# Ledger of designs, part 13: designed miniproteins, single chains, continued (2)

Each design is a single chain, and the fold is of that chain. pLDDT is the mean over its residues in the fold that is shown.

## One batch from the design tools (miniprotein)

Design m4446
Fold by ESMFold2-Fast:
Structure m4446 (fold): chain A 76 residues (1-76)
Amino acid sequence: ISEEEAEEAIEALEKSSFPEEAKELLKEALRALAAGDGEAAAEAGRRFGELVAEKHGGDVEEAAKKGEEVAREAFE
């Protein structure tokens, strides 16, 4: 994604009612994608997947893997 798209998404996210932990992980992912840091984006995606699965009683490992995969695809 472009740096401008990431900044707009971060601004919208900060105005949202999401939990602070989710906001921080998503902001890390967006900034990493804008900076071209695919590994940092993948790591943030993995952590976000884990957080969602923990909150909703899902499979944490599968959610983490899916989050990482989606972040890598968005970077590439």
Scores: mean pLDDT 70

Design m4447
Fold by ESMFold2-Fast:
Structure m4447 (fold): chain A 70 residues (1-70)
Amino acid sequence: MEEALEEVRRALLKVVDEETAERMVEIIKQGVEDKLSSAQVRELALAAGFSEREVNVTVSLTEGLQNLVA
């Protein structure tokens, strides 16, 4: 889990700033740990003030990581 989250963080840092990447990783981590639906993850990302692109990336990465740790 922790290694996968670090890999996600490094990938995000290539396209967004460090503060945005860290906030996205926190939502992804919560979505995986709390087994949130894609809709719930989307709502959290929208509430955090992310752009539509950042929201879509956050949801997709959360789904991918949930499938890896199943």
Scores: mean pLDDT 81

Design m4448
Fold by ESMFold2-Fast:
Structure m4448 (fold): chain A 67 residues (1-67)
Amino acid sequence: SDEALAHLQRAGAAGAAGDYEGALDHFAEAVRADPSLRPALLALAQHFRAQGREDLAERARALAEEL
């Protein structure tokens, strides 16, 4: 949806600025607007783990579970 896309764009901008917590919050709003994006949030959690960012990986998984 257009709303989900807008949230994804904000998530990308936050991530590019190094604000990964803000990026995850915007991504969670994208999932609320389009629940089909929830698997992408889980994939993002695996990506953070691969980068050694365990706290961000855990936060992404917790958000996916709540949504």
Scores: mean pLDDT 83

Design m4449
Fold by ESMFold2-Fast:
Structure m4449 (fold): chain A 76 residues (1-76)
Amino acid sequence: DRERLEVEIDISLARMGVAIAKSIAKKHELSEKEKELLKEAERAVREAERALAAGDLEAARRAVEEALRKLKEIAE
């Protein structure tokens, strides 16, 4: 199942992105906006993981896309 595999890969990438951003936040100063985006990204990753576990592939994809968008905004 290509769609399921793509969602699983994206969730893994988003999870790694959150972990890296949290590591940066502990060692370096982040703006309030960046801290808020990081919290939102972490929440979206959790939502994607829950949806995938429930078999809701569409909800998982939407949630992981949100997480990746928030992580990208931190980098911009």
Scores: mean pLDDT 83

Design m4450
Fold by ESMFold2-Fast:
Structure m4450 (fold): chain A 98 residues (1-98)
Amino acid sequence: AAAQTAALESDVLSGTATANADGTVTVTITNKGKETLTIEVTATDATASASASKTLKPGESATFTLTGLTAGETVTVTVKAYNEKGELVGQASATLTT
């Protein structure tokens, strides 16, 4: 299958998720907020799940590569942003096909 890309946006996050034909998902996230955020990215399909997390300062971007997903499956990408108090301050999701 061809790679599919979707936008991931919230009040504090901007980014994209790309589902690749090889069963990997690439997610790029920018912290648009004014506080340091812990970004948690999860990708799930019918048979597999992968997750990664990184801490981003205001204006920083990070790329997450999630592997072990099944090529040709529908994958749901969920991004959650937590502040330094552990409060959920941003969330975005997209559904893609690998």
Scores: mean pLDDT 80

Design m4452
Fold by ESMFold2-Fast:
Structure m4452 (fold): chain A 86 residues (1-86)
Amino acid sequence: GELVEEARRLLEEARELLEEGKYEEAIELAEEAARLAMEAGDRELFREAVELLLEAAEGLFEEGKITRGIAAKLRAIGLELDYELS
């Protein structure tokens, strides 16, 4: 559906941002993609979005942005809990 198509588009854009080292922008789009995938009930797309968010968080740690990296990992945990508890 439209939600799945939008989530995929955002996830592709987030991957490009991740490749460019724009980790915080990649996290924002990956989180939005994960929420749209959750609304659509697309578990695989949700998982893919959360995995990209976690990869971007590791990029923040590599840049020495420890607090921001931790915050991103906590956001990923929150998304997973929201999905399992819904």
Scores: mean pLDDT 88

Design m4453
Fold by ESMFold2-Fast:
Structure m4453 (fold): chain A 55 residues (1-55)
Amino acid sequence: SIDEEIQKLKTEIENLRKEAAEARRAGDTQRHDELLKKINELYEKLFKLKSEKAK
């Protein structure tokens, strides 16, 4: 269901945010940037799914 897909994306975003925070603490700026790009892509997917659910 769309609700299950939304929850899965939220969990993935949460995990990636934790990894991004760890990369930042380690001074790994390249990994941090890559993780932020992926987080942004998942937010775009989340927005699209929420829009579909609202229809």
Scores: mean pLDDT 84

Design m4454
Fold by ESMFold2-Fast:
Structure m4454 (fold): chain A 55 residues (1-55)
Amino acid sequence: SSMESFAENVVKYVEKEAPELAEAVRKKLEELLSQGETDFNTVMSKVSEFLSQLS
């Protein structure tokens, strides 16, 4: 699906830019998709907030 493709691309981007965070971001995206999040803006907002909590 386009949402799954989006999540995979986000993980690949994080693996390139901040590989230490890639596993955490992958798990967060899997969680959001499992909860039925299909809005790209909502997913990005929640991932960004999650990343800010990891600093």
Scores: mean pLDDT 77

Design m4455
Fold by ESMFold2-Fast:
Structure m4455 (fold): chain A 91 residues (1-91)
Amino acid sequence: SAAEEAVKEALKKLFEAADKGDLEAAKEAGKELVEAARKTDDLFTLESTLLALAALVAALRSAGKEELAEIARETAEEVARILNEKLEKLA
């Protein structure tokens, strides 16, 4: 759906911003990703997104890019919260 594609596109933008060292683009991509995550019911897309974000945080920390790592970490925390809320509604 459009919501799943929006999650994938926002995640791609976040990785691209992180690669370029663009803090403002990374913050904006993170916000777009959180908004897209709220609109999707595809739990597999959200789980895959969290795995990708965890890898990005680890890579950024290893590279000494702490400000970008924090943006990715905060984004992952919010997406995880959304996923947990969606999982709770299925119980």
Scores: mean pLDDT 88

Design m4456
Fold by ESMFold2-Fast:
Structure m4456 (fold): chain A 72 residues (1-72)
Amino acid sequence: SMEQAREYTKKAIEYAKQGNNEAAIRLALSAVVLEKDPKQAQKFLDEVAKTLDKKSQQQLYQLYQQVQQDMK
């Protein structure tokens, strides 16, 4: 649900702040899959990305691109 997407985004940001980049990326991708509005999904992704280091940001965007292709 959209509410679960928001909760996953919130949890992803918390994990990112704790330095748990792997959990943050996993939850961010789960949030974007649950969000039906692609613009809102991009906003969730960007919010998490801002809390990650540069390498983890690149990994998140790369994985999101793969998810978008798979859902087409």
Scores: mean pLDDT 80

Design m4457
Fold by ESMFold2-Fast:
Parts: C-alpha cells; structure tokens; sequence
Structure m4457 (fold): chain A 103 residues (1-103)
C-alpha cells in the first residue's frame, strides 16, 4: 500500500509544503496527481520528477530514498488547494490515500 503524509495540512499563502510518500517496494516509476473537488485528477509530476506541461515551477518531485518520494510546493497560492496523490505505476497504478491541502 502507498502511504502519504500528511493526510491533511493547512498553510498560508507563500508558505512551503512537503508531502512525503512511501511504498515498501523500491520504485522510481511514480506519478503525482492533483485533484480539486468535483474535477478529474490532473497530472503534476511524471516519473518521480518530470513536471507536466503547464504546471508551475513552484512544484517539484524528488526521490529521497529507494522507497521514499517527496512532492514540494513552494510559495503556495490559493489555487494549489486540493488533494495530491501519489500513483505507483509499477504496481498497476496503486494510489495513495491522498494529502489534502487547504490554503
């Protein structure tokens, strides 16, 4: 099972947020998705670190260890509020529980 922390976080505009995600199996084949309520999930980061077209450069993905990935949002804006998901592609698209950001 993919795990994410924090499950919920509230920040002010201009702050930095780090979402940490782990899986017991080492993998680099992960994507990060962002979903607003009532919308379909949008791809943010592919293959752990590659930013999708149109995604702001305040958002970055990093593999910290073989089992640990982080998504960092710097200079957070109200439009960044929503749920962030790790998707593990090697395991048939297993998805984390999500991390809900409120700004």
Amino acid sequence: MVTQSPSEVTVKEGETVTITSSLSEPTSDIDWYFQKPGEEPKLLISNGSVRAPGVRDNISGTQVSPTLHQLTLSNVKKEDAGTYYRVDLARGSERGQGSKLTV
Scores: mean pLDDT 74

Design m4458
Fold by ESMFold2-Fast:
Structure m4458 (fold): chain A 90 residues (1-90)
Amino acid sequence: MTPEAEQAYKEAGDAISAGVQLATEGLSLAREVSPELAERFRRLIEEIGGVAAELMKNKSDTAKVEQLKERARALRAEIEALLAEVRARK
C-alpha cells in the first residue's frame, strides 16, 4: 500500500467511526422525539456499515478507497446535520 492510499484508508475509517458514533447518539435521542428521524438514523447506520464492508473488500484498490472515503465523508456530514436537527428539539 502506498502512503497516499494508506492515508485515504485511514481517513475513510475515521469518517466511518465518527459517523457511527454520531448516528448511535442521534438514534437514542430521536427515539423519544420522532420515529421518522429514528428510522433515518437506522438507515444511515446500515449505509455507513455497507461502506465499511466495501472498504475492507477493496483495501488494495486506491481508486475505490478514495471513492469510499468521499462516500463516508458525505454520510458523516448527513448524520451530523440530522443530529443537529434532533438536538435542536427539546
Scores: mean pLDDT 82

Design m4459
Fold by ESMFold2-Fast:
Structure m4459 (fold): chain A 73 residues (1-73)
Amino acid sequence: GLSKEQAVELLRQVADSFESLGDTGGAELLREAAERVERSEDVKAVLEEQAERARERGDFSTASALRTLARLS
């Protein structure tokens, strides 16, 4: 699985990519996940919670990215 440091770095990289594609809402959810993981919250739980929030707002691309990262953690 991903270390805390690897998870934070990947979340920030994916957020930057989503922002460059115009998905500012998705980038925000990914950056919030990175901040929560950096605060020592459980990586998988944070990623699954943020994926559900993305899904509820209809952002299926962000939800898919977060679920993929959760599987790697």
Scores: mean pLDDT 85

Design m4460
Fold by ESMFold2-Fast:
Structure m4460 (fold): chain A 69 residues (1-69)
Amino acid sequence: SEEEKKKKAEEDLKKLKELAEKAIKTKSQEDLEKFRKAAEELLEKYKDDEEVVKKIKEIIAETIKKIRE
């Protein structure tokens, strides 16, 4: 169902945010690579879902900003 797909997307976005927070905190190459791979996989998985793609890109942009600060 569409509701189940939305719930799965929200769960995947939450996991991506957790990886982002860890990468920001540690700034380790391993954690940064895990975040990048997860973000790339989610962009491919949700490529046809404009709303989810936008949210993924926002998480990526915010993560890059915080790492560069």
Scores: mean pLDDT 85

Design m4461
Fold by ESMFold2-Fast:
Structure m4461 (fold): chain A 55 residues (1-55)
Amino acid sequence: LVEEAARLLRELGSRMPLDQAVAEVLRWLVEEQGLSEEEARRVVDEAIDLILKQQ
């Protein structure tokens, strides 16, 4: 899930500002994946860390 969120962040971030990309991924995690808003935020934070570690 974190890897999927990271992939979406990279894809969306290439087309829109990072704050909007984060909002779209949070929406996907809550609405499509059924996570709570708190859990979705944790997944996004871990996805951002994963992206940063690859730099």
Scores: mean pLDDT 79

Design m4463
Fold by ESMFold2-Fast:
Structure m4463 (fold): chain A 95 residues (1-95)
Amino acid sequence: DPARERLTPEQLRLAEELARGLRELRRRAAEGTPSDEILAEERALVEEVFENSPDEETAFLILTVAYREAGYPEELAEALARAYVKELLEKREKE
C-alpha cells in the first residue's frame, strides 16, 4: 500500500484511531442515530486529523488510509479524503 508506506508510525496510528472512530459511527448509525449527528461527529474527527497533520498531502494520505481501514472501497476513500481536504482548506482561506 503506497499511501501507508509514506506515513510515519505516529501518522499510521492517527489513521487507525480515525478508522476506529468511523467504524463506531457506522455502528451507531445502524442503531438509529440520526444521520446529521453522525455526519457532524465524522466531520469533527476529520478536522482533528487535518489540524494534527503537518501538511495537506499528509492529511489526505491519513484520511485515505483511515477510510480504507474502516471498510470503504479505495476509490471512495480517496474521493472522501479529497473532498474533506478541499473543504477544510477553503474554510481556512476564507477569512
Scores: mean pLDDT 83

Design m4464
Fold by ESMFold2-Fast:
Structure m4464 (fold): chain A 64 residues (1-64)
Amino acid sequence: SHMASLLASRAVGYVIRAIGAYLEGNLEEAIKDLEHAIEVARQLPGAEDFVAFLEKKLEELRKE
């Protein structure tokens, strides 16, 4: 559906932003962007594995 495609694009967009922030050494911004990616991804039916993967990455970032 159009809604699922838009939500997927938004979730991926936040993941890309999180990676960019991390590479720039901005851990706080990377965490915030990843949290936004998770919130959007949770709205996608069938994205349970993707959400679990992002939550694991968020936990790893919070330990730095």
Scores: mean pLDDT 86

Design m4466
Fold by ESMFold2-Fast:
Order: structure tokens, then sequence, then C-alpha cells
Structure m4466 (fold): chain A 58 residues (1-58)
């Protein structure tokens, strides 16, 4: 259930805002639900929180 993944990853990020794998799963889950605008916003959050993580670089 991708909606449950979003819930769990948001909880994980509340505890550790620099958790790059949690951002990747959150972006993936939004894409699977067709929520591309939300996926883009999460990517922007991820880049600000973990700017050195290669997958999030612009």
Amino acid sequence: DWEKVIELMREALALAPDNAPAYELLIHAYRKLGKYEEAVKVGEEAYKAVPDYEAFKP
C-alpha cells in the first residue's frame, strides 16, 4: 500500500530529516500513486535536507 509507505516515510523523516533513503521511498510512493506534483515537492525537500546525496542533485 503506497499510501501507507508515504505515512511511514513521513514519520521516519520527522525523526531523522536527513534520511535520504526515506526521501527516495517517499518520492517513489508518490509517483506510484500518480501524484507527480507531490513527488517533485518531496524531491525539493530532499535536496535541501541532503544536498550532497547524488540522486537528489539538480
Scores: mean pLDDT 77

Design m4467
Fold by ESMFold2-Fast:
Structure m4467 (fold): chain A 55 residues (1-55)
Amino acid sequence: SEKEKLELEIEALKFGKARLEELLKQETDPESKEILQEAIKKIEEEIKKLEEKLK
């Protein structure tokens, strides 16, 4: 169903976010930290958009 596809997309994004958060914990370079933080924020916003579609 369409709902199942949206739920799967949200879970895929959550998986990606968790991996980037793990990389961020190990990162020491300031530029790389900023890139990872920005990528995480973009994923969080996309998750919110998809969750709104499920309401």
Scores: mean pLDDT 87

Design m4468
Fold by ESMFold2-Fast:
Structure m4468 (fold): chain A 100 residues (1-100)
Amino acid sequence: SLEEALTNAKEYLEKVNSSTATTSDYYGLKDALIVLLTEGNSEQKEEAKKLLEEFSNSTTVSKESKILLLQDILKTLKANPKASSSDISYIQDLIEKLKK
């Protein structure tokens, strides 16, 4: 399921970056990234962070949509005892950069 979560995260990120992105694509990306950040090994978490950075730097996704998705992930991670403080801080830093 973790390999599927990584594949899904990559595919949904491509869909989210398209001009035809749907709300379902954003939910799919969010869910896959949360799985990787909570259940993944160190390598899978690093891949998820690279995808988060790519998402935050997207030229086709609005700043508002980026902040909303990242805040939703952050809220979910803060409520999950499996989430690391370093992963939470990483997402907080991405949100702060977008708000500047």
Scores: mean pLDDT 86

Design m4469
Fold by ESMFold2-Fast:
Structure m4469 (fold): chain A 90 residues (1-90)
Amino acid sequence: SLVERPWKGVLIENPSKELIAQFKNPVVIVGTDPQKLLEAAANSDADLILLKSENREIQLEVARTLAKYLGRPVATVDEAPADVPVIDAE
């Protein structure tokens, strides 16, 4: 197939607190620069990556790219969940 298959990653929108609690090392990555968000996610050892961005279009494009290539679960969040570490991708 000429279409590259998605990796083992799962894309989730606004996961519940209960779902996030199932992961040992969830991380929120915050930013507006798609390349910086991708680099921060790739350099993270997190088992769940939660993306937050003021730009919804960038958030979704980065999340889809990560879900396809990262091989780990990826989610989008509107607000950083309590008790989850936050990385600023500036």
Scores: mean pLDDT 79

Design m4470
Fold by ESMFold2-Fast:
Structure m4470 (fold): chain A 80 residues (1-80)
Amino acid sequence: SRMEELEREEAELLEELRRAAEAGDRAAAEEAARRLARLAEEGVRLLAERGEVAEEEVEALAAEARERVRAEMRKLLEAA
């Protein structure tokens, strides 16, 4: 249930990121990306709580998730 909530929030924020990038609004795109990164970190922690991810891997996976969001932001801004 909480994972489904996170997935819904992620979809909404991805749409905000796309709109900001389309408008060339760097500040709005960075803000949406920060919120997406936070959500991705919460998802990793939730998976660890459920035993699907080893606790020792949480920090590394959260960092990978943050970088994935940043890469998506760059890609969308370049495409606009």
Scores: mean pLDDT 81

Design m4471
Fold by ESMFold2-Fast:
Structure m4471 (fold): chain A 62 residues (1-62)
Amino acid sequence: APLDLEARATRDFTATRPDELSLRAGERVRILEAHDDGTVTVESLATGRVGIVPLSVLDVLT
């Protein structure tokens, strides 16, 4: 089951790999999965796109 945690991007993030998702500061995402390398799979609530971002760019909203 997905984690379904909401988070907000604290800064802009530019994807450098094909599996990553670019985010703008303030963008709302849903965290679907956490990985052991400090990254998370997220869905953008604005665009519906899914990709991997560093957990360090996110502020979890709970």
Scores: mean pLDDT 82

Design m4472
Fold by ESMFold2-Fast:
Formats: structure tokens, C-alpha cells, sequence
Structure m4472 (fold): chain A 57 residues (1-57)
């Protein structure tokens, strides 16, 4: 559902913001494989996580 997708997006971005990129990627990959995220949503989240990692110096 849209609510489940939104929750997983928030969990992934929250993990990435806390520096846990491995967990964030795992959440996105699992959600995509389970059909909870579209390909576009998964790519967008991975790009956002990469930007958060780049901002962490």
C-alpha cells in the first residue's frame, strides 16, 4: 500500500541520515523486491541516500 511504501521510505532515509547506509540499502532493496516500491521510487531513495552520505564529512 502507499502507506507501507511511505513508511519504508522514511525508515530508509532515517537510517541513511544516521549513517547506517547498509541498513538503508537493505530496506530499499527488500521493499523493491516485495513490490512495495516502484523502480522509480527505489532509484530516487538510493540517490537521496547517496547525497546524504556525500554530505556527511
Amino acid sequence: SHEEADKLEREALNAAAQGDLARAREIVERAYEEGLLSEEQARGLLAAMDMLHAARA
Scores: mean pLDDT 78

Design m4473
Fold by ESMFold2-Fast:
Structure m4473 (fold): chain A 99 residues (1-99)
Amino acid sequence: MEKAKEILTKYLSADVELTPEQRKEAAKAFLEILKSKNEYEVQALLDAAFSSPEARRKLVEILKEAGEEAKQILKEMIENSKDPDFQARLKELLEELEK
């Protein structure tokens, strides 16, 4: 998990477009964090991504690369969370993904 968090933080903070290889690496790391089902870790990642339009766009690209498994886990996290702000942010992310 620590390495996955480091990879995602690095890629979300980059001022350049992700290469296809970097996108795959980031998607794998993101999926690892989601599979932990640790709401705190996912909230921290969303805080980083929602801090800038570029970071948010990169997170959407990473999520699209991660595919249906990541999308399913996000939907499960929405159902299981009691935090309305967290639920709203996840729903917004899913809406971007489903365009």
Scores: mean pLDDT 78

Design m4474
Fold by ESMFold2-Fast:
Structure m4474 (fold): chain A 77 residues (1-77)
Amino acid sequence: MEKIEEERKKAIEHIRKMAEAVAPEKAEEIAERLYEASFEDLKRAAEGLAANGTPEVQPEAEKALEHLERAEELEKE
């Protein structure tokens, strides 16, 4: 349980950094929503921000998705 929350928080932190880079006015609102979001919604947020961001946000998107995949794998156990 705690490891799932840890991976989820790491994913949210990477998504927050992307939001700050591409939509600073919305970053706070996005971050608040992410703590209540499903894994599917978190993946969509990361993918959406990557698609609308510069190449510099792509590594943050990849790290966010990696942490979300790890959290999902732990939940299956």
Scores: mean pLDDT 74

Design m4475
Fold by ESMFold2-Fast:
Order: sequence, then C-alpha cells, then structure tokens
Structure m4475 (fold): chain A 78 residues (1-78)
Amino acid sequence: SDIDEGVGQLLYGVGLLLEKKGDYEGAIELYEKAAELFKKSGNLKGEAEALKNLAKAYEKAGDKEKAEKAREEAKKIE
C-alpha cells in the first residue's frame, strides 16, 4: 500500500514533467498508472488529481471521449 502510493506519486510527478514538455501520450500513460496505484493505496485525493490531469492530457491529445470519461471518474471520488 505505502509502496503503491509512493510509486504513484513518482509516476504522477514524471507525468506532470512530460505534460510540460508537450509529451501528452507519455503523460497519459503515467497518469493512468498513477491513478491505479492511488486507488489501490486508498489515496482518493491523489486518484482524483491524477484523473483530472489525465482528462486534460486526453483533451490535448485530441481524445475527447476518454477525457470526458476520466473527468466523470474524478467527479465520483470523495
């Protein structure tokens, strides 16, 4: 659990760096994995933030349908 959370934070941080560089496909992959790890560790705040940035990265990559789905998933998190 603690390891999953720590790895999730690391992947999320690298995802932010890739997004800043304009590598939206790379950022998508890392945000997806970070959201999975945050969910497994019970870090609901981390999961929501990863999903929100995943949605933004999908929009920039041109995938409106996946962006909408990621936003709805984030919206369901408490």
Scores: mean pLDDT 87

Design m4476
Fold by ESMFold2-Fast:
Structure m4476 (fold): chain A 75 residues (1-75)
Amino acid sequence: MDAVEAAMLAKADELEREGRTAEAEALRLAVEAQRAAAEGRLREAVELALEAARLLGVSEEELARARAEAEAFLA
């Protein structure tokens, strides 16, 4: 396992223990996005990263912009 992924998962467990479940879930989704990207599943990685950002309170306008930029890059 990547050392960064291990650290992120450990932080997610810590956040969940503190009752910060949305932040913990967002961090776990970020790890899955990183794994998807490493495996060449770029479209899935973008979707997972956007879901993590949404859970962290990023605006719908910013999420729509990020999605459009990613779709243009992946075309």
Scores: mean pLDDT 80

Design m4477
Fold by ESMFold2-Fast:
Structure m4477 (fold): chain A 70 residues (1-70)
Amino acid sequence: SAVDETLKYLQEVGEKVKEALSIPDKEEAEKKLEEIIKDVREKAEQSTDPRSRLWLEYAEKEIREVLEEV
């Protein structure tokens, strides 16, 4: 289902965010987080399922907040 695919995608996003945050160079970490944000935004825009779209939009917001703190 679209929901199951979105949950799997969000798990992968979480792993990518964790990897980005483990990068000691701040500029490289910020660049990786920006790339993740762009991917999540694109997925949200393409989603026709309201629940999946909402979850993707929340994920984008959370990652943007993390980016502001690095």
Scores: mean pLDDT 84

Design m4478
Fold by ESMFold2-Fast:
Structure m4478 (fold): chain A 67 residues (1-67)
Amino acid sequence: SADASRSGRAAAQAGAAGDYAAASTGGWEMHKVAETEEQSEAGRKAAEAGRAGDAAALSKYGRLAHE
């Protein structure tokens, strides 16, 4: 959906900038509005990584949110 794409882009941009709070929020929003299990899982993992302060995992799942 347009909402999932928008949230995924926001999460990817935040992840690239090292903004953990914004990346976590974007990942969680993507998880909520995702139309596929892959998008939902990527969003959930990005949100969890942001919460944990795991920079490597956040970068990885932030990229998956964008594609």
Scores: mean pLDDT 67

Design m4479
Fold by ESMFold2-Fast:
Structure m4479 (fold): chain A 62 residues (1-62)
Amino acid sequence: MVGKVFRALRDFPEMLPEFLALKKGDLVEVLKVVDDDWVKARSLSTGKTGYVPKSLLEEVEV
């Protein structure tokens, strides 16, 4: 997962300041796997970083 690009499968709101807000179709780079449910990612469109659920992410084929 780390260093790979993923696509958001649905919208994800910023519920806490440490969370990364996403819209469906947004691309992110995974920076760190935190646990079984969460990763730290960077938005490719905004450059912002934060935590997102792994279940929201689909790996993008290159």
Scores: mean pLDDT 78

Design m4480
Fold by ESMFold2-Fast:
Structure m4480 (fold): chain A 63 residues (1-63)
Amino acid sequence: DLVEKAKEAFEKGDFAEAEYYYAKAATELVKEGKLEEARKVVEEGLELIPDSEVLKGLLKGVE
């Protein structure tokens, strides 16, 4: 699970890796047409990494 990997990376202090896994999870959900689920994943990532421009950009894409 990509979200679980993102949480594990954040717990270890690997914020770049956490951002990568949140972004990848959201992108895969978008490809599956699961826009609301993708939005929730991006919002969860932004709660942990609020200054992430990558996640902010993805949030606009799932609107």
Scores: mean pLDDT 82

Design m4481
Fold by ESMFold2-Fast:
Structure m4481 (fold): chain A 62 residues (1-62)
Amino acid sequence: LAEVEERLRLLAQATLEDPFVDRQAAIDSIQRLAAEAMRTLSPEEAKRLRELADELIAQIRA
């Protein structure tokens, strides 16, 4: 879980720091990585990862 959370945070940070990056592609990557990881996580861990992904996507869209 922690490894996936860190990866998602790094992707979001890189997206926010680069004005030329495709933000929709970054959002799609975050959603895909979170969904894939959630298949192997407990319900509680999956909920936490989903909430983190939603928060990061909101930051990218802002």
Scores: mean pLDDT 79

Design m4482
Fold by ESMFold2-Fast:
Structure m4482 (fold): chain A 100 residues (1-100)
Amino acid sequence: SEKIQAIRNALISLANHLIERAKKLGLDEVAKQAEKLRELIESNAPPEEIRAAVDKLQELVDKTIEEKNLPEIERKSFRGAIQSIRDLVDKLAELEKEEA
């Protein structure tokens, strides 16, 4: 489906944004976890698996923000990207039900 592929491409773009940002800040564990999220999206994993990976990434991001005392702008950037991913995963789930 073109619509489903468009949402998955948007999710890949957001995952790439998180990977790039994490690498620039030296957050190797966050970058690695975001790469695992990207691999799930590229492998056409179901929305439930993507959501579980996002939950793990968010837990790691929140822990890393606290441990590294990241600036507010970076905290907002990471949390905003994670929220955008969640919103797109919900849209993906709706589209997959519609096209089933």
Scores: mean pLDDT 86

